# Designed miniproteins, single chains, continued (5), part 51

Each design is a single chain, and the fold is of that chain. pLDDT is the mean over its residues in the fold that is shown.

## One batch from the design tools (miniprotein)

Design m17744
Fold by ESMFold2-Fast:
Structure m17744 (fold): chain A 69 residues (1-69)
Amino acid sequence: MSPEELADRYGTRALILASQGKEEEAIEDLRKAAELGMTPEQLRSVAEAARKLGHEKVAEEAERLADNI
């Protein structure tokens, strides 16, 4: 699996974990996705999805990671 494919998987899993109420695990996966090369635009898309689901902490972390790449 390429770093890009792995980053996408971590991003997807973060949204699933957030939907299960596992916000801290979701944030950890999101940080890993950013580390593996998820783009600022992709991170902002994740933030929008998380915010729509009511997971503000996950959304804020995604936006923070996007702004610091």
Scores: mean pLDDT 79

Design m17745
Fold by ESMFold2-Fast:
Structure m17745 (fold): chain A 86 residues (1-86)
Amino acid sequence: PSRETILRAIGLLLRLIGLLIEVELGGDKKKLAEEALALARELAADPDVPLDLKLRALELALEIAKKAGDEELVKEAEALIEELRS
């Protein structure tokens, strides 16, 4: 992967950590969980991103979905993690 691709991936992971903090503090939990899953899906779809970073992003999105109490987003994140792990 290019240095630019890795830096963008790290940037998205940092945004996911920010969303994790926000969902734990309250706010619009469903919207935060939807945003987190969308970001993790974007990272997971990039063939140039290392598998470990893709998994970390999806695991963060899963944790956010669980904290939001959104069962549908939890199932979606779990399915994406299983698919990526093969």
Scores: mean pLDDT 84

Design m17746
Fold by ESMFold2-Fast:
Structure m17746 (fold): chain A 92 residues (1-92)
Amino acid sequence: SAKERLIFIYELMIEALETGDVEKALEELRKNASDEEVEMAMKLYEYAVKNKETELMIKILKLQIHAIENDNKLTEEEKKEIKEIEKYLESR
């Protein structure tokens, strides 16, 4: 499904951000994702690295995976965290 594919892409991005091994993640993405999805994933990676926001990006991706897995049924704490992240991104 589209949701399962997004989770897969996000998990690969988290691994690349945590390990710094973007080449391994890119190889797996190119085998399983469209060219557009690979380009978007790389853009997110480069953005996080350039802005020194790798930890924040990992957190966002983990929250997105959790939201997808739970059919967008997030805890009140997770909802507050997402709102704070959105507010932060809008203020930039």
Scores: mean pLDDT 76

Design m17747
Fold by ESMFold2-Fast:
Order: sequence, then structure tokens, then C-alpha cells
Structure m17747 (fold): chain A 59 residues (1-59)
Amino acid sequence: GREAAERIAEVLAKKDPSGGELVRNALETAESLGVPNAGDKVVEAAREQFPEAVEEALA
């Protein structure tokens, strides 16, 4: 969930600071709006757009 999304943002930021910022902002916005399972939804979206970063973060 949330911890996985944070790890993905950190991994992505090392290669693409803008991409890492987008993932972090998406997580913060979703949590602020009370979106159910915000972390899991952000991980799912990141897996579609940044599959290598997700694989590295969750390995």
C-alpha cells in the first residue's frame, strides 16, 4: 500500500526526479482526499507507467 508507493517514488526519483515527484504528489493528493486504498491505487498506476521502477522498489 502506502509504503510501497513511497518506495516507488524514491526509486523513480533517482533516475527521473520529475517522475518521483509525480508519484509522491499523487499519493499525497489521494490520501488528502480520503481515497480508499490510495497507496494500492498509486502502486497500480505506477506499475502501468513505470514498470521497471516498481519491480526494483518491490524486489
Scores: mean pLDDT 79

Design m17748
Fold by ESMFold2-Fast:
Structure m17748 (fold): chain A 82 residues (1-82)
Amino acid sequence: EEKIKQLRLIIETLRKLIEKYGDKPISVDEFIEELKKAAEKHGIKIDEKTLNTIKNYMISKTNGKITPEELRELIERLEAAL
């Protein structure tokens, strides 16, 4: 249940980043900060271990900079994992 909530929050955060930044690349650090803010806003618990796992996954896929195309691909992959 909590894992599903966290995954949905990640997807929502990625979608908001596409809307906010448009065609500009976003750093993984910017994504993690927006995810933390979204978690606080929605009262969803994300521990440091989970945040580090997400950060490492994003870095491995994007080399630290995420394009809008990569953001859309990540959303599709994460939605498939639900």
Scores: mean pLDDT 75

Design m17749
Fold by ESMFold2-Fast:
Structure m17749 (fold): chain A 71 residues (1-71)
Amino acid sequence: TAITATPDGEPVLLEEGDTVAVLVPLALSAPAPEDQVLDVTIEVPGRPPVTVRVPIPAGASSAVALALLPK
């Protein structure tokens, strides 16, 4: 069964020079049965969507996706 991720709160935006760091807390649909990677698409208003790969260790039920976007 595929694990899905749901946002667990509001995304946090941090500005660093010419880059915006976007942190998205995620709740997983079930504990990971094994180490795996989820592709998470982050949508920020006014910007194209970006897909990041989030490593999920076995047994994890939560994660944080981090994207670095140019300004």
Scores: mean pLDDT 76

Design m17750
Fold by ESMFold2-Fast:
Structure m17750 (fold): chain A 81 residues (1-81)
Amino acid sequence: MKIELTPEEQALLSDPEAVAKLRQIEQLLQQFYDTKDKAVLQQAIALLEELAAWAASQGMDALAARLRALTAQLRELLEKL
């Protein structure tokens, strides 16, 4: 099965700083699932918002919108904890 990334997702994966931030978000989400610590989830949300702002600054509007949608879902989860 052929997995096709959008041009914006390909551009994200070609930027080492953006990839490092994505890896940090991934690690924080794993830590949150292990600990259920609200502070860890808040840190992941903050990094996602920074990544979304970076994507918007690069003109990656569709990627920025998807990252903001994910951020909204995680904020809703945080409020239910």
Scores: mean pLDDT 78

Design m17751
Fold by ESMFold2-Fast:
Parts: structure tokens; C-alpha cells; sequence
Structure m17751 (fold): chain A 102 residues (1-102)
């Protein structure tokens, strides 16, 4: 369960980063937000170091994707999607890191 959430979160974070690099701030931000959210949930539900590390990696990538998506957005409304992605990514980093310190 946690591994599947972490893998899907990482995949969506990668997609969000690619979309942001193409100048698609809104779409990139949405994918980053969903990816970061899944990474955060995976971190909380992780039972192994491998699952926690994967969740942390997904969170880090979602944060980077969201940050870039906000930067390439042409309006504050579009930038809010990127900001949400960055915040969700931070959540994934934190939940994964906390499990790794157990």
C-alpha cells in the first residue's frame, strides 16, 4: 500500500516537473500537488526504510516541480497550483524523514 502510493506520487511529481519545464504552470502545479499529497500519505503509512525513502524522494521532486510551476505561471491564480504542489512536496519530505529517524 505505502509503496504503491509512493511510486505513484513520484511518477506524478516527475510529470509535474516535465510540464513545468514546458511552461505549463497550471498543469505542472496540479500534478506536483497530487504527487506531493500521495508522497505525504505514503510517508505516514510507510513500514520500511525503503518506502519512507521513496516517499521522501517523491516529496522532494514534487516540491521542486511545484516551485518551478509557480515560477513559470503567468498569473497569481495559476501560480497558486505550483505553490500547493511545493507545500504538498514538503509534507512528503517531512513524513518520509520522520519515519527514517525511527
Amino acid sequence: MAKELAEKGLELAKEGLELAKEGKGLEGGRSAALGGGLASEAGEKSKTKEEAELAKKGGDLARKAGTLAAKVSKSSKEASSGTAGAIAGIGGEITGELKLKE
Scores: mean pLDDT 82

Design m17752
Fold by ESMFold2-Fast:
Structure m17752 (fold): chain A 65 residues (1-65)
Amino acid sequence: AEAAAEAARQAGIRDAALQLTKNYGSYLKYQEEADKTGSEELRKKAEDYKAVADQYRAQIAALRA
């Protein structure tokens, strides 16, 4: 049924949103630490988390399409 497909879509959006929040939070944390310390390693780590967050953002956009 279409209602079951919609429920699955909404569950997928919620799960992706939780992962986006988690990974974006890590990005912000490591970005802040990199800014405070000047660490290129922490900046790279922040960029990696941002890339993962961007993937979940794209997934949410696809699920909402």
Scores: mean pLDDT 84

Design m17753
Fold by ESMFold2-Fast:
Structure m17753 (fold): chain A 103 residues (1-103)
Amino acid sequence: MYTAKGPDTLEGAVEALQRALVTFLEALGLMDRDGNVRPLRPVTLEEAEAAAKKAVEELNKTYSGDGTIEISVELRDGKIVITIKATTADGQTLTAELELPAA
């Protein structure tokens, strides 16, 4: 699990969740800098963990609030499962889950 500082508000949490997902997909090479999504490919757990770490490092440059953005990666049932959790300063939580084929 990798943790970045996050937003203070619910609107900020929605934006942070979207930004975390885009940054993660860019780090995997599944999205280019122009926002074009590439075809899904099998990914290794190691590659997904490296992408999650890079995404958290980039998010820490953007957010300085009292909330958190967490990215966790696990291998489950032959799939790489990525969970992105944005928690506001007030403790409200938004969660997104993405499944990728495991290499």
Scores: mean pLDDT 77

Design m17754
Fold by ESMFold2-Fast:
Structure m17754 (fold): chain A 108 residues (1-108)
Amino acid sequence: MSPVERAREAIRRAREAAARGDLDAAARHAEEAVRHALAAAAEGRVDGAIEALEEAARVLEEAAARHPDDQRLRALAYGARAVAAALRGDDERAAEYDALALEALAAA
């Protein structure tokens, strides 16, 4: 299984965990997806890595919207968006998302 395929499988597991209200499992699988996406980027699969990071961020954002008291999910979503922006070369947008992630963690 390629790193992109591993990232997509982790995203699927994160979505399933979020759907059943298992926020700890959702966060763990989303972190796994980010790690596999970074491995894909290191292998030159940058576009696939960006797509996986954005999908992981969407799963976390949807879960955070249903659980607004869980700032950790929101922080992880911003972190995934920051990495995706950095991989695009959008350093300004990456810095904005990193700041939002730190703000969410401070609110937790």
Scores: mean pLDDT 86

Design m17755
Fold by ESMFold2-Fast:
Structure m17755 (fold): chain A 72 residues (1-72)
Amino acid sequence: LSVEEAKQRLIEAAKRLIDEGYPLELVERAIRTAATHLVSEGRLTPEQADEVRQASLEAARKHYEEKKKKAA
């Protein structure tokens, strides 16, 4: 699993959860848990997991804010 593949998968999953109406806090927790699990499985280094986590959290927050503005 490459860093780019991990980012893509987590970002897509996060956007789906937000689109399904899950709260941002739950989505952020899911992202953190998934990144930690990838390190535990030896698929990513801690540095790679941090990069994936940061990118996924940023994308999730932007998507959530955009959806919130569109609903207002």
Scores: mean pLDDT 81

Design m17756
Fold by ESMFold2-Fast:
Structure m17756 (fold): chain A 61 residues (1-61)
Amino acid sequence: MPEVVIPESVPLSESMKEDIRYLLENKDLKGIENFLKMAKELLSEEAYKLLEEMIKKYLES
């Protein structure tokens, strides 16, 4: 399975990184959508865009 690597420029806690990794590995699209809504409130627009693009790339792989 491809390893989910969150860029350092996306300042997520270790718990949040583990949560998104779990959601991506299980292809939980609703969980991913809810995670992104929460992350948007916590992250800058730039960091959020990087996270969203990484998730899209992972799901397209």
Scores: mean pLDDT 75

Design m17757
Fold by ESMFold2-Fast:
Order: structure tokens, then sequence, then C-alpha cells
Structure m17757 (fold): chain A 67 residues (1-67)
């Protein structure tokens, strides 16, 4: 899907490993389903990839959080 392609391009830009990318995607999907804030998502993602900032979390939320 187009969203999957955008997500993979962003992960390449962030230099994520395949394991990190999979974990980030799983957490994002779970957190979005729970109605978590972007700030809460950023905090969880930072546990896997410490360099992820709020702007990165906003972009990821937009890609996966849009219905």
Amino acid sequence: SEKEKELQELFKRLRLTEEQAKKVKEILEEMVKKGASVEEIEEELRKIVPRINLEDAKILYKILGEK
C-alpha cells in the first residue's frame, strides 16, 4: 500500500533496522487504536529509537493514524 511505502521510506531516513521498524510500527498501530496522544507515542517510540523526536512522531502518526 502507499502508506506502507511512505512508512518504509521514513524508516530508511531514520536509519532504523528491520527489527526497530517492525517494533515502531506495532507500537504506533497499538497506540493509535488506544487514542494515545502524539506526545505519548513519541515517548514510547523513543524507548526503541532514542533519536526519534516529536516531529518524527507527528509524521508517523499522520501516516498510520489517518482513517
Scores: mean pLDDT 78

Design m17758
Fold by ESMFold2-Fast:
Structure m17758 (fold): chain A 98 residues (1-98)
Amino acid sequence: MEALIEEVVARLRPLAERYRRGELSPAELAEALRAAAEELAAHETPEAYRAAAHLLALAYALLTGDRERARAWLRRLAEDPSLAPEIAAELAARLAAA
């Protein structure tokens, strides 16, 4: 599982760097983060759900600009990691509606 998460992070790193250089829009980076989160969540493990929840919270902040709300989900995840599937599902639903 950790190797899969490391592979996903390695694929996202160049996109995050392009975003920092202004070569990628917030929407394009958010879509890449969503796709990576869906790939991880399909494995249905606690580690994958935690990684997916983090990626989806970042995607939410990028698409909406609501960093405080994104941080609230990450605080819930830090306080109770068992909520990772619930948080990932809530964030995925909100991103689909945005």
Scores: mean pLDDT 82

Design m17759
Fold by ESMFold2-Fast:
Parts: sequence; C-alpha cells; structure tokens
Structure m17759 (fold): chain A 69 residues (1-69)
Amino acid sequence: MSEEEKKELKEELTKLLMEHGGKSEAQANRAAENALKYLSKEELEEVIKLLREGRLDEADRLGVAAVTR
C-alpha cells in the first residue's frame, strides 16, 4: 500500500468514525492508525463501506474500534 493510499484511507476512516461513530478527532485518528497497522487493504476497504452505511457493529467485528467506549 502506497504512502498516498495510506493517507487517503486514514483521512476517510477518521472522518467516518467521527461522523458515524461519535468519536472525537483524537479517538478516530487512533482507531484509523490501528486499522492501518492491523487490517489488510481489503479489510480496510470493507470497513470504509460499512462505516459509510452506518453499520458500526459490523465494522467493529472486522477489527475497527467503531463502537467500543
């Protein structure tokens, strides 16, 4: 995954976690960073789709802290 691609995915994840997950910028940024480290590109793309649909529980099951806390 390219540096530019990682930046775009991080920004998108952070935005979606703030908009749908009710997370602060700091919490969303941390969750996005963790997702980028531990999830594959395919899993990250699935999480983004789930967050866009407001399916926070399913995003959380894939390893993103969308619902925790």
Scores: mean pLDDT 74

Design m17760
Fold by ESMFold2-Fast:
Structure m17760 (fold): chain A 69 residues (1-69)
Amino acid sequence: SPAAARLEEAIRRLRDLIRNNAPKREIIMAEAEVTAAFMLARLAGELTEEQRARIVEVMRLANEHLKSQ
């Protein structure tokens, strides 16, 4: 589904930005995109337990990265 595909891409992009030690601004903007994509996937009823767990983990990693800068 389009909502699920957008969420997968948002998670991947945020994870790549964290791995590459991207600037704080880019991490914040990517977090906002993951949040938006997550909300749309939830509203569509297309959010899996597995995706939920991966969102929690990537957002945790983003917050740890932001605290380190």
Scores: mean pLDDT 85

Design m17761
Fold by ESMFold2-Fast:
Structure m17761 (fold): chain A 72 residues (1-72)
Amino acid sequence: SDAKRKRIAETLKKNADSFWEEAERAERKNPAAGRLAYRFTASGYIQLAKTDPEVAEEALKRAAEAEARRAA
């Protein structure tokens, strides 16, 4: 059902946002740990994009931002 898909998407977004916050904290202490954490963040937003097409563009943009932070 669409309501179930929306709840799953909300959980995936919450998890991806939490991974982003952890990545920023990790990066402040150790850049290598931050880069690894941003990789998991990007994967989370990619999964969100696959789950909810309505937020896919925004989620993929956030995934690209995480990959850019990982590459820096």
Scores: mean pLDDT 83

Design m17762
Fold by ESMFold2-Fast:
Structure m17762 (fold): chain A 79 residues (1-79)
Amino acid sequence: MPSAEQLKRFAEILKESLIEAGVDPKEAEELAEKFYNESLDGEQLAEEVKKLMKDKEALEKALKLFRERGAKEVAELEA
């Protein structure tokens, strides 16, 4: 199981990815905290991001950045 520290790191990556995609920093932080506290899966996360962003292109960018950065973090933890 991911450690609490790993989940916190993924929440930070999510916050940064949302901000870079154009989400308000406060809303990005609130969603990242929800992800950490409720252990949202990928489908649940996508639905929450859709509530914040009505622009499909920006939504796809946010999810892509999170997946790419999350995959790099996992690879670094396994190395």
Scores: mean pLDDT 71

Design m17763
Fold by ESMFold2-Fast:
Structure m17763 (fold): chain A 81 residues (1-81)
Amino acid sequence: SSAAAVAELYGIPLEQAEALLRHFRGETPPADFLALVAALPADAIAIVRELAVMSGRRDLAAALAGVRTKAELLETLRGFL
């Protein structure tokens, strides 16, 4: 699965990658999604961008292309929630 590929590539728990992917499918409340993203390691931007692309969220993936910090990532995500 796309979640398993991301979990392996970035060294995060499969459960965490699956939880993020569920949000992109509209299955998770916004507050829970932001908390999950805040808990991600230093490569959080790359993880979220990959999952956005894999989930077909081209709008979000495009908005994240210029993001460079975790603070910018969280602010961008708040705008899409």
Scores: mean pLDDT 77

Design m17764
Fold by ESMFold2-Fast:
Structure m17764 (fold): chain A 76 residues (1-76)
Amino acid sequence: AVEEAKELGEKGKGPEGAAKGGRYGGKLEGADEVGIEIAEGVGATVAGMYLASGDSPEEAGRKGAEAGAKTGKGLA
């Protein structure tokens, strides 16, 4: 779940990859529709922050997806 979201975020790169990874991870953890949308938004936002601080798109996508998926899990 979280590990799969991280891989998807890394492959997708940056905020877009992190949004997809966070959404997927939140869905796998059993979050409802609102929780999945929050996981997607958190993933994109966190990835954007890491990109702004100098992380690669792959690293930002992975870290953002992890944050999104963990948020989705917490809301499930």
Scores: mean pLDDT 81

Design m17765
Fold by ESMFold2-Fast:
Structure m17765 (fold): chain A 110 residues (1-110)
Amino acid sequence: DPFDKALEAVKDIKRFDQNFIEEIVKLAKENDIPVPLLVLTALAYLAVKRGIPEEKLVEFFTPAYAFASANNPLAGKVNIELSQFLEKEGITLEEALKRLYEHVKKKLGL
C-alpha cells in the first residue's frame, strides 16, 4: 500500500524547516514513493502530532509549506508535481490533506 509506505517514510523526517523539501525528495526516491504523496503525508503526520484540528489543516499547510520550500531550487518541481497529482485525482488540496489526516490518525490509533 503506497499510503503505508509513505507514512513509514515520514517517520524519518527530522526537520520541518528549509531542508524539508530536500529530505522529502530524498526519502521519496529511496522508498519509491511519489513525491506529492510523501509531501502531503508528512504534513498530515505533523498536523496529527501537533494536535492541529482537521478544520485548520489548510491554514496550517499553506504557511508551513511556504516556509519549508523558501529558497529551495527543488520547490518548483515539487509544486508542479503536487498540482499534477491533485488534478489527476480530481481532488482539492484540502480534500487530500483531510483524507491523509484521517488515514494517519487511524494508523496511529488516534
Scores: mean pLDDT 77

Design m17766
Fold by ESMFold2-Fast:
Structure m17766 (fold): chain A 71 residues (1-71)
Amino acid sequence: SLEEAIRQALEAIDFAKELAKKVSPETAANVLKERLLKIPGIDEETANKIAELFKEGKFDEARKLALEAVR
């Protein structure tokens, strides 16, 4: 469902944000990309853009793009 896709996208970003406290931002962004690619509606190009925003610390922008992608 759309609600489930939204929940999965937000959970992926929150998980990566917590992971970034324990590992490098690069590692956390890579884990985020892998998790986002498993969500319907998120293609590789979009997942890469979200991961780049996340790596730059632009968490709000990353979240917005992910929500737009899941429809």
Scores: mean pLDDT 84

Design m17767
Fold by ESMFold2-Fast:
Structure m17767 (fold): chain A 99 residues (1-99)
Amino acid sequence: SKGDEYYKKGLEYKKKGDYEKAKEYYLKAIQEYAQAYKENPSKELKENAAKALYELGKLYEEQGDYEEAIIAYKRLIELFPDSSYVPEAKKNIEKLEKL
């Protein structure tokens, strides 16, 4: 899917240290997964969107953009409360709010 292509590009740019491009592609992946979900709701699309939000949060965290990281993790929890990424997102929020 287009979302999967963008997500893969985000990971590739992150590995290269191009954090601006990584962020751009994670955001594009989230948008594509959200659009696909609106048209054909599925558990897999929800989990893929949650995964992309989690990676975006980790990217902001690695850059020291802690406020933006917390926003991304909170968005994940609010939109996808049953996601497998929720426990880690909650732990990361608690860690970052103590800094």
Scores: mean pLDDT 85

Design m17768
Fold by ESMFold2-Fast:
Structure m17768 (fold): chain A 74 residues (1-74)
Amino acid sequence: GVEELLEEAVKRMAEQGYDEELARRVLKLYMAGHSLTEIARELGLSVATAAEYVEAFQDALTEISKERFRERLE
């Protein structure tokens, strides 16, 4: 489900050196519609750091989607 996809994305981010717990917090706020500035303020981050986590999340989702698409073709 959606929860499994989010957990997979967070684990991939952790493998790249991102903090797993911080990634979960950023993603919850981002999915709830919060801006990067609001996320940064709530979590005590710079806007640049919040953006890095959101971009890493989007990249992880893209790679998961590509891998699942390839599995369906093979």
Scores: mean pLDDT 80

Design m17769
Fold by ESMFold2-Fast:
Structure m17769 (fold): chain A 119 residues (1-119)
Amino acid sequence: SRAAEVEALEAALVELTREQLARLRAGEVSLEEVARALADAVARELGWELSPEQREALVEGIRAGIEEQLAAPMSVADAVARGQAALAAAKTPLEQAYAFGYYLGLVLTSRALEAEAAA
């Protein structure tokens, strides 16, 4: 079902986020490289045809979301609410790409940290 496909996609992105955060903590990758890897995975899996400017806005948004979540961890529910508020405020295609990146950065990082704490 589509719901099962969406759940599987979310789980795969959370696992990728966990792997990338582990590499970031080990000094093997930069935060920019983590954000770019997540942006490329999401765009590929959703079949998005983004302009170069929209892709960079998505990367910058993801970076901001990850950075904020690592500096001041919030619950998954709070991360979702904050990300949704940013999406609701976005009006232009570049603002929408950034806001979606920010939503993804917050939510995927919060879920990755929650999964790590449960292990």
Scores: mean pLDDT 85

Design m17770
Fold by ESMFold2-Fast:
Structure m17770 (fold): chain A 93 residues (1-93)
Amino acid sequence: SDEAEIAAGREELEALVGPEFAAEMEAFVRRVLAGELSEAEVLREILRALLALGRTSLEEAIAALERLKAARADDAEIVAALEEEIARLRALL
């Protein structure tokens, strides 16, 4: 059950990062399950979370976005969203 998995993950995450960040992550998971996010938006939110937790670098995050952009070069909407996030992260270097 997605709901049981979300509840278990929320409780564990809340103990590690506090209730506010855990609530944001639950909302993100629910949006993914509802199909409300594109591949570009899913990767963006995952990389933003990993950057905030210190589990990736700006350079590694940019490389991941560039790989998805190359794999999805035929999808102009996904490419545009990825280019916007890449530009944002490069401005932080």
Scores: mean pLDDT 79

Design m17771
Fold by ESMFold2-Fast:
Structure m17771 (fold): chain A 76 residues (1-76)
Amino acid sequence: SSHQQAQQHMDQSKQHFDKARDAFLAGDYETAQQHWALGQKHIQQAGSLDPQYAQQGQQHRDQVEDEMTRYAQQRR
């Protein structure tokens, strides 16, 4: 059950980081920051339930952050 709960938190985290990226690309930085914070909270919860998700969640977060950074550099 802990694995299932951790997976649900990972799914929520990915959805929030995707929404954060979308909001960031739309110039809605307040919404982007809110979803980013929620994504990080869900990674923390997933990692506390199943430690393997701590690294996986951080890797996904880092990928989305890299996408947002590259977009900001190319679009400015």
Scores: mean pLDDT 83

Design m17772
Fold by ESMFold2-Fast:
Structure m17772 (fold): chain A 84 residues (1-84)
Amino acid sequence: KWEEYFKKALEAAKKGDLETAYKYAMEAMREMVKAGAPKSEILRKVAEFLEAVAETYEKQGDTEKAKELREAAELARKKAEEAA
């Protein structure tokens, strides 16, 4: 189910394996769409994932990329609220 893919995506992001993190995040989103998950729920999970990736970039010293990803996460949360 999508929850397992999402968990693997967050674990990969925390380890700095962003390529694997994005692959699992995409699989999680595909499974959520297939399961008929509300757009608001999908957007909240996207925001959570982007925040995890931002944390990884910040720890690697890429503060500009981390800021961009956090802004994208905030936008996704706002769109999730509008879709609910």
Scores: mean pLDDT 85

Design m17773
Fold by ESMFold2-Fast:
Structure m17773 (fold): chain A 76 residues (1-76)
Amino acid sequence: VKEDIERFRKIVEELAKRLGKTPEEIVQDLEKLLREHSPEEAVEILSKKYNLDEETRKLIEEAVRLMERLRQRYVL
């Protein structure tokens, strides 16, 4: 759904600002982790690697959920 794409975009931009990365880098990091790990494992790996606060961790959880929903609807 178009709404999921817009929401994902906004969350990725917010994560990029919080982590000092570009939106493209955030998407690449998430894609790499989700190829080899479950969504829950990907969130744990990023949270521990970057010592993330709870708010940033929740944003990553939401980004991962949206990315999964988008992958189910759009075969990339």
Scores: mean pLDDT 76

Design m17774
Fold by ESMFold2-Fast:
Structure m17774 (fold): chain A 80 residues (1-80)
Amino acid sequence: MQAILERADAALLALADADPAVRVAAARELGRLARELVAAGRLDAAEQAIGLLRLRLSVETDPAVRAAIEAAIAEIEAAL
């Protein structure tokens, strides 16, 4: 559990990276980690991840990063 949360924190920081490829990777990582949190019974943490992804989507201008964030949100919501 703790290792998942540490990786999630790192991915959240990477969502603000200057490189769009890093932000795409971060969105995908958050999607995977949030699904692991759902499997572990941490629905609260998964819902927080969705909220943070939606907040990032509101300021994201890169189409590939936006698509990765939207896919991550949909995958997490499907696991809930």
Scores: mean pLDDT 82

Design m17775
Fold by ESMFold2-Fast:
Structure m17775 (fold): chain A 98 residues (1-98)
Amino acid sequence: GAASTAELKSDILEGTATANADGSVTVHIKNLAKEKVKIKVTATDSQASNSAEKELEPGEEATFTLTGHTPGSTITVTVKVYNEKGELIDKDTATLTS
């Protein structure tokens, strides 16, 4: 199938989520916040859900690769941003078809 890409953007986060033809998901995230945050990326289809997390300093970028999804499925990507207290301070979602 064709790959699809969606933008992820808020006041404290920017990036892209791409569903690849093999069912993998590549997410690029930049921390626009003035503080260190934990970024948790979750990719979910009808069969599977998996997640990865990284800590990013202000202005840092990270790439996440999530696998195990069905090629050609509709995949929902959720990005959650947490502060040092574990409080959710931002949430962005994209829906993609691989």
Scores: mean pLDDT 81

Design m17776
Fold by ESMFold2-Fast:
Structure m17776 (fold): chain A 57 residues (1-57)
Amino acid sequence: MSLEEAKLALVRIANRYLQGMPEEEVQAEVARLEAESGLRITVEVKDGLPVISAEPA
């Protein structure tokens, strides 16, 4: 998976969270994306908005 594809997937996960997806489902989606992309993914809430960071493992 390319970095661009991983970023797009993360944006989709963030949008689903904002639409009311449970946090446990969001965490499962992130874990799956980490396994598929080989990136380290951090999700945190800043000023009520999800902030997502991805770095090479």
Scores: mean pLDDT 73

Design m17777
Fold by ESMFold2-Fast:
Structure m17777 (fold): chain A 83 residues (1-83)
Amino acid sequence: SAEARREELSAIQGEFYQKYSEALEKMRNDPNVTQAEIDAFRQEVLKAVANPNDEEARQRVADLLGVEVSTVTRALEALKALK
């Protein structure tokens, strides 16, 4: 059903945001990570969300989160579909 599909997509979106939040907390707690690097990470994620067809931006976010680019692609497609 449409309802079940919406719940599935919402779960994918939630998992992506959870990983993003965990990555930010790890960076904030790392004494070798600067505020400028944290800001750059946030900008890369925002760029990928704003431009879901930007393959380079997706690859950078995947590298930063330590996940496969396919995981980022799936999350961005879920975000787009939930509009």
Scores: mean pLDDT 74

Design m17778
Fold by ESMFold2-Fast:
Structure m17778 (fold): chain A 78 residues (1-78)
Amino acid sequence: SLEDLLAALAAATTKAQLVAVTRAIADAILSNPLASEEERRLAEGALAFVDDPSATEEELRTVAGLLAALLRGLEARA
């Protein structure tokens, strides 16, 4: 659920946890039939970004936060 993903993001303290929660949020956006082409492209871009070994915890947290806001808006439209 969205609440579970937000709780996981808030609890994430390691890079591995941030990668995992970012992937989960991106997958939630991609599996939502109401997601626009632009929203899907943003989620796909985030999945590519988390595979970058140079990505920092701060960058991952920022990306995860932006995706979480996007997912929250998408769920509110449903």
Scores: mean pLDDT 83

